# Ledger of designs, part 111: designed miniproteins, single chains, continued (2)

Each design is a single chain, and the fold is of that chain. pLDDT is the mean over its residues in the fold that is shown.

## One batch from the design tools (miniprotein)

Design m7841
Fold by ESMFold2-Fast:
Structure m7841 (fold): chain A 59 residues (1-59)
Amino acid sequence: LSSVERAMMADLGLSEEQVRELRELSRVLSTEELAAYLMEKFGMSRRQAESAAKALKSL
């Protein structure tokens, strides 16, 4: 796991499996679509979701 993945697990309460799923989704979803998914599934604020989506896209 990268430092970014570990940070997401700690800050957002995500499991390793959930982070892996999000990485796969980042390959097929745009940054905006991924942010929307994070808001819906994990109750993230728009700011948190956009930050996380950008981080996932950078991996």
Scores: mean pLDDT 76

Design m7842
Fold by ESMFold2-Fast:
Structure m7842 (fold): chain A 85 residues (1-85)
Amino acid sequence: GMTYKALVTVIAENKQAVEAAFAAARNVPGVKSVTLLSLEEVTLDGKKVYKATFLIEAESKEAIDKAIETIKNTVGVLKVEYEYL
């Protein structure tokens, strides 16, 4: 079957929020895999935050969209950007 992919960039307040977002995305029905490609400590508005990039692979576009929504709704996630591959 076709595999749908998205590159998702998350800005989070702390590493625990990154881990929670990762786990939340992995638990979405139809998501096949979530891979953490990078994790960086960055300064945003004078505050230390975390920038994580995930590769999400899923059986449908709807599963990708739900994974992104779930990441956005994770406590401590400040910003989410994504592109479909």
Scores: mean pLDDT 88

Design m7843
Fold by ESMFold2-Fast:
Structure m7843 (fold): chain A 87 residues (1-87)
Amino acid sequence: SILDELEEILKKAKEILENLDKLSKEEAISRLKEVLKQLKEIRKKNPNPTEEEQKLMDEAEKVILSSLRRLAEKYNEDLESILKEVA
Protein backbone atom coordinates (compact mmCIF):
# COMPACT_ATOMS: atom_id res chain seq x y z
CA SER A 1 0.00 0.00 0.00
CA ILE A 2 0.98 3.68 -0.29
CA LEU A 3 1.05 3.92 3.52
CA ASP A 4 3.48 0.97 3.72
CA GLU A 5 5.71 2.57 1.05
CA LEU A 6 5.67 5.91 2.92
CA GLU A 7 6.47 4.20 6.26
CA GLU A 8 9.45 2.51 4.57
CA ILE A 9 10.63 5.86 3.10
CA LEU A 10 10.33 7.49 6.56
CA LYS A 11 12.27 4.57 8.11
CA LYS A 12 15.05 4.96 5.51
CA ALA A 13 15.16 8.74 6.08
CA LYS A 14 15.49 8.22 9.86
CA GLU A 15 18.23 5.59 9.32
CA ILE A 16 20.21 8.08 7.19
CA LEU A 17 19.91 10.76 9.90
CA GLU A 18 21.00 8.29 12.66
CA ASN A 19 24.04 7.16 10.63
CA LEU A 20 24.96 10.55 9.16
CA ASP A 21 28.16 10.82 11.28
CA LYS A 22 29.33 7.41 9.93
CA LEU A 23 28.63 8.19 6.25
CA SER A 24 30.91 10.06 3.86
CA LYS A 25 29.43 13.21 2.31
CA GLU A 26 29.09 11.39 -1.04
CA GLU A 27 27.25 8.41 0.57
CA ALA A 28 24.95 10.66 2.62
CA ILE A 29 24.02 12.77 -0.44
CA SER A 30 23.49 9.64 -2.57
CA ARG A 31 21.14 8.08 0.02
CA LEU A 32 19.22 11.34 0.57
CA LYS A 33 18.85 11.77 -3.21
CA GLU A 34 17.41 8.22 -3.38
CA VAL A 35 14.77 8.76 -0.64
CA LEU A 36 13.84 12.16 -2.15
CA LYS A 37 13.36 10.45 -5.53
CA GLN A 38 11.15 7.76 -3.92
CA LEU A 39 9.06 10.42 -2.15
CA LYS A 40 8.67 12.35 -5.44
CA GLU A 41 7.53 9.17 -7.23
CA ILE A 42 4.91 8.54 -4.52
CA ARG A 43 3.56 12.11 -4.94
CA LYS A 44 3.42 11.66 -8.73
CA LYS A 45 1.51 8.33 -8.48
CA ASN A 46 -0.70 9.54 -5.61
CA PRO A 47 -1.77 13.15 -6.46
CA ASN A 48 -4.66 13.13 -3.92
CA PRO A 49 -3.06 11.82 -0.70
CA THR A 50 -5.15 11.00 2.38
CA GLU A 51 -4.54 12.93 5.62
CA GLU A 52 -2.48 9.97 6.96
CA GLU A 53 -0.40 9.75 3.76
CA GLN A 54 0.23 13.53 3.78
CA LYS A 55 1.30 13.30 7.46
CA LEU A 56 3.91 10.63 6.62
CA MET A 57 5.15 12.66 3.62
CA ASP A 58 5.52 15.77 5.82
CA GLU A 59 7.39 13.76 8.50
CA ALA A 60 9.75 12.26 5.89
CA GLU A 61 10.47 15.76 4.51
CA LYS A 62 11.27 17.04 8.03
CA VAL A 63 13.70 14.16 8.67
CA ILE A 64 15.36 14.65 5.26
CA LEU A 65 15.67 18.42 5.88
CA SER A 66 17.27 17.70 9.30
CA SER A 67 19.89 15.51 7.57
CA LEU A 68 20.55 18.21 4.94
CA ARG A 69 21.01 20.88 7.65
CA ARG A 70 23.34 18.59 9.61
CA LEU A 71 25.43 17.93 6.47
CA ALA A 72 25.63 21.70 5.81
CA GLU A 73 26.91 22.21 9.40
CA LYS A 74 29.35 19.25 9.23
CA TYR A 75 30.95 20.38 5.95
CA ASN A 76 30.67 24.14 6.63
CA GLU A 77 28.43 24.71 3.58
CA ASP A 78 25.21 26.65 2.96
CA LEU A 79 22.01 24.58 3.07
CA GLU A 80 21.30 25.86 -0.48
CA SER A 81 24.58 24.28 -1.71
CA ILE A 82 23.63 20.90 -0.19
CA LEU A 83 20.11 21.18 -1.67
CA LYS A 84 21.63 21.63 -5.17
CA GLU A 85 23.70 18.44 -4.67
CA VAL A 86 20.55 16.34 -3.90
CA ALA A 87 18.41 17.90 -6.65
Scores: mean pLDDT 86

Design m7844
Fold by ESMFold2-Fast:
Structure m7844 (fold): chain A 100 residues (1-100)
Amino acid sequence: DNYVQQGQIYLAQGVSAYRRKDYDSAIQYFQQSIDYFSQYDPNSVNLGSSYYLLGQVYRDMGDYDSAIQSYRLAYQRFTLSGDDDGAQRARQNVLDVQRS
């Protein structure tokens, strides 16, 4: 499915940008992956992963309010997709950021 593949390409590009600490590009790519998965595969683990990684970028930038929002959305999406491990990681990151 070309649309799911396009979402996965944006997700991979976001991860690559995040690893090199290009946070602005990482945010743009993760937002694009979120847009594609929201339209074409909204119950997939990929949508939860995209929100989770967006939360990691905001956390590393010190934007804790945006990080918490992204992790909460990741928690909702992982719960809907049945990814209990993803949901617990997202929840733990919300708690950790609230203590920062």
Scores: mean pLDDT 89

Design m7845
Fold by ESMFold2-Fast:
Structure m7845 (fold): chain A 77 residues (1-77)
Amino acid sequence: MKKIKLSEELKAKLEELGVTEEMYNDLRNIVIKYLETEDYDKFVEELKRLAEKYGLSLEDVQELATLIYNEIKKEKE
């Protein structure tokens, strides 16, 4: 398993929403793909599908995606 250094904010949100490792990995992969392609429409579509698949709200999934995006950006600096 990849050890991911999570921010306190991201960790708290994952625990609050009951996000499993599988859900987290799916969401992280969507964020990484967005960072590579910058296809915002595809990104939003994939977030909607993830929300439906795991029974989360689109708002919660978008908030998590933003936190993951910020964490990945921070790791590169």
Scores: mean pLDDT 75

Design m7846
Fold by ESMFold2-Fast:
Structure m7846 (fold): chain A 76 residues (1-76)
Amino acid sequence: SMEEERRKAEERARESWEKLKEGLSKSTEASMKAIKYAVEAVVARREGKDPSEYLKLTEEYSKEEGRISKELLEEQ
């Protein structure tokens, strides 16, 4: 019936919205961590300390953000 089709469409929309919210939250967290470690790399460099670990973490979280964004936009 049309009522069952409407209900299924509403459930799919709700599920898509929840997935989007979760993906955006995780993507935001990864982005914030990448920014945090980039800042810490700058601070380490300014203090004459080795920034390499912070630069590595910046790259790792940037890649994680990209992976999450890809999963959010692409169906498996």
Scores: mean pLDDT 83

Design m7847
Fold by ESMFold2-Fast:
Structure m7847 (fold): chain A 83 residues (1-83)
Amino acid sequence: SREEKLRRLAELVRRAEELLKKAKELAKSDDPEKKEQALKLYEESFELLNEAFRLARELTGREPSLVEVREMAAEAEARAARE
């Protein structure tokens, strides 16, 4: 259903942003191992975002922007929080 796809999109965006935040912190390190960990988290984040974009495309019937995908995720989370 549309609601199930929106809920999944919101979860994918949330997880991707959490991984991206962690990756950015690790990338600041001069430690090569931490830099490799950052790259792995960037890769995982991009895979989640690609799936979110696929769902957004299915929901809108067009190619969405990152801003639109984030807005859709935020709306879905706000709706879930209300009821």
Scores: mean pLDDT 84

Design m7848
Fold by ESMFold2-Fast:
Structure m7848 (fold): chain A 97 residues (1-97)
Amino acid sequence: GAAATEKLRRGIELIRQGRYDEGTQLILDGLAEAGADITDEQARLALEGIDLLIEAGRYDKALEVAMALIRNAGDNREILLRGIGAALRAIGAELDG
């Protein structure tokens, strides 16, 4: 719903401000609120948050968000594959850094 999307957008804004703990928690709260009814927009916002966390070197947080996105995917193969790809990117970035 709209409340889940607003939490995801707010979380991204906090991450952009360097507030990684608060931003990550809001993204996780938004994903939990969306659940299996996750929209393509909500998945895209979560993926944007993951990319920002990877760029910031916050690999554990990026992986946590990716795992939450995978849990929300349900029968949505596109969201599942994007979530798996994001998790692998977070792991790869940590191993290369």
Scores: mean pLDDT 89

Design m7849
Fold by ESMFold2-Fast:
Structure m7849 (fold): chain A 79 residues (1-79)
Amino acid sequence: AVELGQRGIELARKGTDEGAREGGILAAWGASRARTVEEAELALRAGLEAVRSARTPEGVAAGTGGALAGMGQLWQLTR
């Protein structure tokens, strides 16, 4: 989970639409596997980085989905 979030951030920061899409997808996978607040926060950050880097609707959608998944998991873990 930590590795997925960190890899998602790396891919999103490459400044390509492909990197943004892949970063968003890894953020969603990281969120679904997050067992700790720190893992969920990494997934949220990866999704947000993907949104910032995206130049296409597909990249924005992937990043937004990853960020929302991370936020939702963070909410569940902080209950």
Scores: mean pLDDT 78

Design m7850
Fold by ESMFold2-Fast:
Structure m7850 (fold): chain A 68 residues (1-68)
Amino acid sequence: SARLEQLRAEFDARYQQILAESSDKQEQLERLSELVVELLDRMQAEDLPGAERDALVSEAVRKLEEVA
């Protein structure tokens, strides 16, 4: 799905930006949590297929856990 690829690319780009801009773990986690909420809201609003939503959510949660 072109939309899934776009959302993944946007998430990855912002994830890398957050890690590059902040050296504080708490700030990184707060910003990443906000990014994940934005992603969830967008996927819900656009009614993405369940399998695609599950894959992106799983990736996002794993990346957030790696920072924690």
Scores: mean pLDDT 81

Design m7851
Fold by ESMFold2-Fast:
Structure m7851 (fold): chain A 89 residues (1-89)
Amino acid sequence: MSVSLSLVKVEQIGDTIKVTVRVELDEEQPVTLTVHVDGSPKIAHIHSATGKTIESTAEFPGQKDVTIKAEALVDGEVLAEKTFTVKVP
């Protein structure tokens, strides 16, 4: 099965940073999209939905640069994983 992960946008709204990650699949199915933020504090954001294209927005306190790891899980199995370095705008 083909699965892709992409970083769609990065926004700063006051003291909050928002990152939107997209997962795209070959067919519609239940998917869990997990976004791990390696910052201070370390945060994990979990979004479960049924679809072929699913987006999740993770919010965290404003800081200079962070590394995020996105994982797409189907039936508890990690099908795709991608790491992004997020530069604050």
Scores: mean pLDDT 75

Design m7852
Fold by ESMFold2-Fast:
Structure m7852 (fold): chain A 79 residues (1-79)
Amino acid sequence: MSADEILDNALRSAEDLEEELKKNPNPSEMEKTILGMRVLGISAEVFLVKRRHPNLSDEQKEKIKEIEKKIKDIKNKLK
């Protein structure tokens, strides 16, 4: 799978989490735990892209920043 495909999938997964939090803004402790695990999964995908592709394009680096920004915002909402 290309770096672009992995990053597109990671971005889509982060957007899905944002939509779930919009539908359920007050998740239970169990739901927060599950959402937190999904956040870790997205972070792992981004980490693997960085590890396999040390010479990422500026466009790919910007997409990583967008994903990481969404993940940070989701983590803050789960506290």
Scores: mean pLDDT 83

Design m7853
Fold by ESMFold2-Fast:
Structure m7853 (fold): chain A 69 residues (1-69)
Amino acid sequence: SIHETIDLTVKEGEEPTDILVTSFDTKDVTGKNLAETLAEVKPKLGETYTIGGVWKGKEVTINLTVVKK
């Protein structure tokens, strides 16, 4: 299948740069990478958000949790 669901926990400031984000918690975004998107939306640490995006040319859904360094 061309759609995958990924659970991802990242430390603040250590986000992957190769994920292009198309939606953040059901809101459309401008197709920025994950680090740029998190810099704009400032998610709460320890909460899980559903992200739509493209990673390595595949459409993905990511359950993202951002934690402290």
Scores: mean pLDDT 71

Design m7854
Fold by ESMFold2-Fast:
Structure m7854 (fold): chain A 71 residues (1-71)
Amino acid sequence: DVKKGLEILDEYEKLLKNPEPVPQEVIDEVRKRLEPFVEESKRRMRERGRPESEFTLENYRRVLLELERER
């Protein structure tokens, strides 16, 4: 479910922007949950001929939003 991937991405970005230090173990667990959605985004970007320099969280979010619209 692409919507779940977007929610996990939002959770991950909030952890990175948190004003108080977050334990690395918490960050790693969210990263693991996000990994399948990151890989799907990378796969779509590779299919479109995008360079690896564009493999960023912002571009992963953009790809997941496109997948959500392609219903």
Scores: mean pLDDT 80

Design m7855
Fold by ESMFold2-Fast:
Structure m7855 (fold): chain A 72 residues (1-72)
Amino acid sequence: SMSAAEQAALAALAAQLRALARQEMDRNGVPESEREAYLARLEAIAAASRSLAELVAQVETLFREWRRQHGL
């Protein structure tokens, strides 16, 4: 089970990752509908994650899949 401090750290990291994702998508001119879909998936991952390591691993997978879909 995660401690209150670990839960707070996970929430803070998730918020930071959302901010960085929005900034990167804005920089690359990604449509709003696609941005909202990506961010919703990231939020779902954060809500389901049981550890910081799990969050990082799943976000890396999401990012890798997103890049693959865009031929990057």
Scores: mean pLDDT 79

Design m7856
Fold by ESMFold2-Fast:
Structure m7856 (fold): chain A 100 residues (1-100)
Amino acid sequence: SDLEKLLEKQIEILEKLLSVIEEGIKEGLSDEEIRKKAIDTLDKLLKEYEKEEKNEDILEELKSFIDFLKEQINDPSRTTEELKDFLKLQIEKLKEALES
């Protein structure tokens, strides 16, 4: 279904973003460098989806979701560790929605 496809792609985005943040923390990168890599990852994913996704409604939802995540990444009140915890929670919620 279109909803399942959307949820699967949102989970993919979150898991790739989480991986980038966790690796940056592990490597001892600055918060600024981690946020930059996170934004670059989202920009790359959006370009891939724009080429591959033929369903306009799914593509617009993915664009909105990526914009939302960029706002979360650029929030200076949230640390990269808090971003990691936020992303883990979002992944769990979306996986539960997909299994229902």
Scores: mean pLDDT 87

Design m7857
Fold by ESMFold2-Fast:
Structure m7857 (fold): chain A 95 residues (1-95)
Amino acid sequence: MEEIERVLEEALRLYEEDPDSPETVELEFELGLLKLLEEGKISEEEAERLREIFEKLKAGEPVETSLEELLKLNEATALGRRAVAERLKEKRAAE
């Protein structure tokens, strides 16, 4: 929980500055992974594998992936972005 809140706050800060930057996307991906781990939808081993795939794709390095791994990576990124957008909406409503 504490780790998720830390990553969410950092992702929100980067999102407000540039929502489409590689740094923002990376933090959204990490936030999504942490949420999937908390919900028991992925194992720590699967999370490490998805981080490896993300880092290699980010670096333009060749990586062998399954369709299932790519879909799960996309799910994590989308989940993280939704969490940031929801927190941003709450913040703007309070200001």
Scores: mean pLDDT 80

Design m7858
Fold by ESMFold2-Fast:
Structure m7858 (fold): chain A 96 residues (1-96)
Amino acid sequence: SLEEELQRIAEEMEELRRIVEENADERFRAAVEALLPEFQKRLLAAKSDEEYAQVVVDFLLEVARIAEELGLEKAAEAYRRMARLLEEAYRLKKEL
């Protein structure tokens, strides 16, 4: 059911957040914080739920790229998976 799919996504997101916390270091956190002003501006400029969702997906993928460059493979994979789950959740909402 739709409720079961959304629950699955929510549970996967919580597990991925745990993986990120366990695999993030101070250098990674500093690099992510340096991205925040640019993405905050993009979020404020978003004119629709679709544009807002796309900015969040772009942010997660950029964070994954930073993690990959720093050799944080588990964090990079977790952020890529989070981006995919967000896209899936947005798609499911449109099918309601």
Scores: mean pLDDT 84

Design m7859
Fold by ESMFold2-Fast:
Structure m7859 (fold): chain A 74 residues (1-74)
Amino acid sequence: SAAEAEALLARLAALYRELREAIAQGDTVKARELLEEIERLVAELLANPAIPEVMKRVAQAELARAREEVERFA
């Protein structure tokens, strides 16, 4: 549903903020755990037919960038 999609996007935004904070603090364990949770939610987002294709592409691009940041940092 659209409400479920909106809640999922809000949770992803919060997790990305937490991920950037963990990276800034040098917390590699927390950064990896947050990245795993983000990957699970992005997979859920990609499976949701209520979410526009453009938003799915943006979510995939943001995930790819987050993975690069964690791998370069950790």
Scores: mean pLDDT 83

Design m7860
Fold by ESMFold2-Fast:
Structure m7860 (fold): chain A 99 residues (1-99)
Amino acid sequence: SEETRRALEEGVEAAGRGGERAAKAETASEAVGGALGAIGGGLSAALAGRRGGDVELAREAGEKAAERAREGAKKAKTEDARRLAELAAEGALAMGEAA
């Protein structure tokens, strides 16, 4: 449905924004907030896929969320920020697989 597609895209975009926040974080608190946002976005996208009635949609949603979070990681200026953004992407993927 259109509602399912919108919810999935919103979750994927939220994961991307979380990854960017983690990558650009100037404090540990901001980095953690970004990472949790990415994981939450991935979960939201995966759950939207499952509500669509297709388990493959949930997996694909998790993969897209992880890809968006990794795109955010490329904007990282430090090694630690890049590592945190990569962990956020892995978390988003894991949430997609678990949902």
Scores: mean pLDDT 73

Design m7861
Fold by ESMFold2-Fast:
Structure m7861 (fold): chain A 99 residues (1-99)
Amino acid sequence: MKEKIERAKLLAKNLVEGGSKLFVAQAIVSFISKLSEEEREIIAEAAGVSVETLLKSPEELAKLPKRTLARIALALSLYQEGIHDVEVMRAAIAEYEAE
């Protein structure tokens, strides 16, 4: 578990720091498009956003604060690593934001 969380944090950090807000937003939209409706609800709850926020265009997502994009990116990275428990995901995101 801990190794998967640390890997997800590193992936999210590299994505958010490695490109423009628009690049991050495009990556988020690409991942969200592959998820089911139920999976999108898990990501939204973990990231502290609405499902409607996740369904925005890349241009609209790029208008969100970098911190919000980082939360969504980390929630997606945690989900990709097999962590689907919202409470575990929320705890990992809170710890990442406290850095």
Scores: mean pLDDT 83

Design m7862
Fold by ESMFold2-Fast:
Structure m7862 (fold): chain A 100 residues (1-100)
Amino acid sequence: SEDEKRQKVLDFVADVLSRIGKLLIEYRNGKISFEEALEELEKHTKELVKKYFPEKAEELEEEIRKIVEEAKELHKKGKSFEEVLEEFLIKLIGLASKVE
């Protein structure tokens, strides 16, 4: 159903947000670098895509890779970790909303 498809997207986004929150805390506490945080976020998001959208996992993994590369470029341009994660999340929600 449409409601089940919508709930699946919301559950996916909630799992990504949970990991973003943990990585932000680790970064703020100096336990992880910005680049390491983005690498862990990429890995986790790709694993979630295989879980929630297995039929399009390969295509979505490639799009996630591009979004992470854009995030790394924003960081090199002096954007804060929070600003970079906000842009990442906006792009990811836009991508997930087009799957179902």
Scores: mean pLDDT 82

Design m7863
Fold by ESMFold2-Fast:
Structure m7863 (fold): chain A 73 residues (1-73)
Amino acid sequence: GDPLESAKGALKGAEQAKELTGGGQLAAARFVIRDSEALLADPRLDEEGRRLAEEALKIAKEAQEKAEKELGL
C-alpha cells in the first residue's frame, strides 16, 4: 500500500487508542507501536509520513504506559 496513507492510519489508530482504557487500550497501543515502527523502517516513507509515524509512535507509547499503570503492570 501507500506508506503515507498507512502513516495517516497509524496516527488515527494512536488517537483512538488514547481514548480507550485497560486491556483494550494496551492491545490497541501495542498494535500501533508495531505498525509505526514498521513504517519508520520503510525506505519509501517520505518526510511527511515519517513525521506522522513518529507522532503515532509517541501517542501509542503514552497510551501503553497509561494502560500498563491501570492494569498494575
Scores: mean pLDDT 88

Design m7864
Fold by ESMFold2-Fast:
Structure m7864 (fold): chain A 104 residues (1-104)
Amino acid sequence: NLERVELLKELEKEEKAGKGIINLALVASGGDLEKAKEIIRALKKVEDEDFQELARIEEESDDEEEIIERFAELLMEKKGLSKEEAEEIARIVLETQRVLRENR
């Protein structure tokens, strides 16, 4: 999809975010550019190491709310985020991963 590739390049340059984060945001937003930008900015606060830790939490936990709580606690400890901000980011990240799995 050429339109999607060009949009990804523009967002990558404008938001200075990795291609993976931009792709996740576009999928999660359903193509809504303003929502995608909000998701990109939230995901930029999460590093590759944090995504790996989320994957481990998902392997250990069977409940979505428990996963969100554990991941939010980790973000609070490592990045000094507020509980509200950490929970919002955790929910966005988990929801984007869920959308990707449903499209397998």
Scores: mean pLDDT 74

Design m7865
Fold by ESMFold2-Fast:
Structure m7865 (fold): chain A 90 residues (1-90)
Amino acid sequence: GSSEENKRLLEIETEYSTKILGLLAKYRMALKRGNLEEAKEALREAAEVAREGAKELRKFAEETGSEEAKKLAENFEKLAEELEKEAEEL
């Protein structure tokens, strides 16, 4: 891993994590208002963003051989599954 590869990995992780955190904030506010449909939508959107992040991280891992990127992709995939399940249970 070069310094440039480490910076790129951090940029990818930060972009998708920031988007997910924003959607989780929307989800929490919707729950406080009792708006279950808005809460479900926010969780589903967060799951889609997590899947997109996982795909980008897997591509980075394939191009660079980064084990860290591979593990992050697996974490984002697991997060997407958890968020989708939570949305279905609301």
Scores: mean pLDDT 89

Design m7866
Fold by ESMFold2-Fast:
Structure m7866 (fold): chain A 67 residues (1-67)
Amino acid sequence: GLEEARRGAEETGRAAAEGNREAATKYGQDLIAAKPSAEEAREAAREMAAAGDAAGYSTAWGQFLAS
């Protein structure tokens, strides 16, 4: 029914959001492991933001600053 279709759409959206979050987490970890200069890290963060992944950008930058 319609409720089943709506639930499927919500689950698909959640999986996509989780995938983006996991990608952002990995990106943050890779950034820390690479030990970039502050300038290189800012450039990487700007590129991620420009790609339209504001949530990923925020997560990756936060992880870098916490390192």
Scores: mean pLDDT 54

Design m7867
Fold by ESMFold2-Fast:
Structure m7867 (fold): chain A 60 residues (1-60)
Amino acid sequence: SPLTEELLRLVDEAIAAGASVGEIRDLIAAAYRRALAAGVPEAEVRAAVSEAQRYVEERE
């Protein structure tokens, strides 16, 4: 989904910038709140967040 692609792009940029795991988690949490505020369905937001969290866990 476009939300998943955008979130993974932001995570990759954060990793490239040397962000900590905690900072990346905060970024994912902020993206979750922003997407819900923008009216994205909660199921889609949860799917994107789960994918991003899995991506971070695989890469650290």
Scores: mean pLDDT 81

Design m7868
Fold by ESMFold2-Fast:
Structure m7868 (fold): chain A 93 residues (1-93)
Amino acid sequence: SLPPVTALSFDITGLTPEEAVARLDPALARYAATGSPFPVELFAIGDKEEIDRLFEEVVAGLKTPVRLLRKYYEKLPDGSYLGTALLGHAAAG
């Protein structure tokens, strides 16, 4: 296995898709310009189905060209979920 890669990570818990996009687009545009910041990680805590919709709507709303590589969900002891979405650059092949 390759050593773990440190990804840029964003907590979007409790944000609307519009709020998340407004926060993420300037950061992602800056990192995309550096050539190799990907993968970028989004995470949120809450209801699994709501997190899944949030990730899809955020990715669809971003102006920075990204693609959704993977979604992962972990059930927490309180019954909520930690959702993780990995984003790649859309132009990366």
Scores: mean pLDDT 76

Design m7869
Fold by ESMFold2-Fast:
Structure m7869 (fold): chain A 76 residues (1-76)
Amino acid sequence: MIKVTRESGIENLERAMEVAKSTESAEEVEKLEKLVEKIKKAIQEGKFIPYSELTEEEKKLLDKLLGAYIDVLEAE
């Protein structure tokens, strides 16, 4: 399972969005950006994101974005 903290979660989502902007269509980027903003606001409130509170589509998007970056972070 992917755990997102306040700062690292926001940074990972922003980095994933930079990658998405270069690889995905503008329409897909808009969808991801809306999800990322929703999650960033929750994190900025000082909360972690429980997977059980996300929709199936939101979990899928978040998992794909963070999965790639977690792999990079673990290589550090």
Scores: mean pLDDT 61

Design m7870
Fold by ESMFold2-Fast:
Structure m7870 (fold): chain A 64 residues (1-64)
Amino acid sequence: SAEAEKVRKEIERVEKEIDRLQKESDEILAKDPKAIFEQAELAVRIMSLTVEKKVLEKKLKELE
């Protein structure tokens, strides 16, 4: 369905954003391993996107 296709594209978008933030986190850690607060902020963002992805995956299963 068109709705399922929309959700799949949204999941792909969220996955790409998670990957981008993960790489950014790795770069910050490599530059300053003591940057605890910066790492914590990125971890919260990644966690929020991971939850969003799980919600979208559940919606996709309900549409299929």
Scores: mean pLDDT 83

Design m7871
Fold by ESMFold2-Fast:
Structure m7871 (fold): chain A 95 residues (1-95)
Amino acid sequence: SNIDKVIEEIKKLPLTEEDKENIIKYLKEDKYSGSEAVKALASLLKYYSETNLNTAFAIIEAVKETMEKTGKTKLEELWDEELLKKIDEAVEKYK
């Protein structure tokens, strides 16, 4: 399924295990856990996994690029205006 493909990409990110587990839990079970950043990312990925898989992958790539540039691994510390802008650009590209 598209959800399983998104989960495989999340597992490859250098995020904390807690953030990965919380995102995957929401994608599989619709159960929120963790920070507001986890809730926001998981909700976006779930929506786009069902509507436009390329957008979901572009959002994951935006997170990955931000992690590579900042060295940060905790999603809450990455979830700023610059990352949100990159996510908006990814969404617009595949509209």
Scores: mean pLDDT 86

Design m7872
Fold by ESMFold2-Fast:
Structure m7872 (fold): chain A 95 residues (1-95)
Amino acid sequence: TPLEEVLEVLRKAREEIEKAETTEEAMDVLEEAEREIIRILEEAGLLDLATRVGSTFGTALIAATVFKKTGDEEKGKEVILKGVEKAIELVEEEL
């Protein structure tokens, strides 16, 4: 199903973010995952869920930008990872 496909993308992104050495690398992974996830959800007609996931990722990216600017790589990665975990929860609620 589209939701299972989105969960696969999210789980792969989580693993890649955990391996990222910098906040910028983690942000790049999330932005790539967001593009794919929004595409899948929009093609499936799940526009409300697409908006909620996009909002969740936007919040994480804004927070990560602040930590990237201060050089706090661990905190930057942590907020990106929390964004992915929250998106997983949102998608699992729709299953």
Scores: mean pLDDT 89

Design m7873
Fold by ESMFold2-Fast:
Parts: structure tokens; sequence; C-alpha cells
Structure m7873 (fold): chain A 68 residues (1-68)
């Protein structure tokens, strides 16, 4: 669904901070993947979610990213 970009950006920051605490692998990679999961391009979005799943991000977090 379409939501304001400012809301998306704030959501990314909150999720990134939470994920970094649980999965401190590579902060820059996690930020990049989280940003791509919010892309307007569905193909980029799906690829980012697949990569986040491979990185070990929980399904509940992935579901939230996919919905919003």
Amino acid sequence: SSIPQSDIDEGIKLIADAVKKLFPTDPKLLEELLRQSRSEDPEVREEALKNLRAEGVPEEVLKRLEEE
C-alpha cells in the first residue's frame, strides 16, 4: 500500500535499530537491505526481503516490512 515517504523513513530507522541489536552482522548491509525492502520497485523489494530472510531476520519482522 502507498504510505508517506516520511513515515517509511522513520519506520526504517526504528526497525534498523531493533535488528542491529539482535543481528549485529554488518550495520551498513542491514540498513541497505531494510531500505531496499521499502523500495517503490516491487522486484527490488522482494529481493531485499529474500536477503533479509537469509540473514536471519525473524518472519514477524519480514511480515511487517512486506505489509508496510
Scores: mean pLDDT 68

Design m7874
Fold by ESMFold2-Fast:
Structure m7874 (fold): chain A 59 residues (1-59)
Amino acid sequence: SDEEIEREVERLMKERKLSPDEALNVVLTKEFRRNSSPEIRERLLKVQDKIVEAAKAKG
């Protein structure tokens, strides 16, 4: 789910001290390798903007 992707991004940011964009890139790379369908890629790109905005709002 999108919530699982958001949680994994936050975990990577905390554990590896990555920026939101860097952590998201790691998660998206893994998901793209698992399910390389165009539909899934489009959905993940939409989640990217939401995660970046949420991270900016949190500081």
Scores: mean pLDDT 69

Design m7875
Fold by ESMFold2-Fast:
Structure m7875 (fold): chain A 95 residues (1-95)
Amino acid sequence: LLKEAEELLKKAKEIFSIEGASPEQLYEALELAQKSFELAAKAGDVELTTESLKLGLEIGKKFAEKTGLEIDEKVYQKLLENAEKLAQMAVEAAK
């Protein structure tokens, strides 16, 4: 679980770092970050779950910007501020 979560997160970061990444590539990266989050939470790793959540939020924002979807900036900032707390709750829920 933990090793798979780390590998998925690395792949998501790789895709997210592509200059001029397409919406389709960003969506793939978002799915990888989401799966990393789920596996990290099941493994009980709060730090990796937090990293996966933060990356997913960043990818989602970039995807929304590229596709013209509206983002609630206040909600986005609150999710980032509470990422570690949300990760801790996800880890507890996955047990």
Scores: mean pLDDT 83

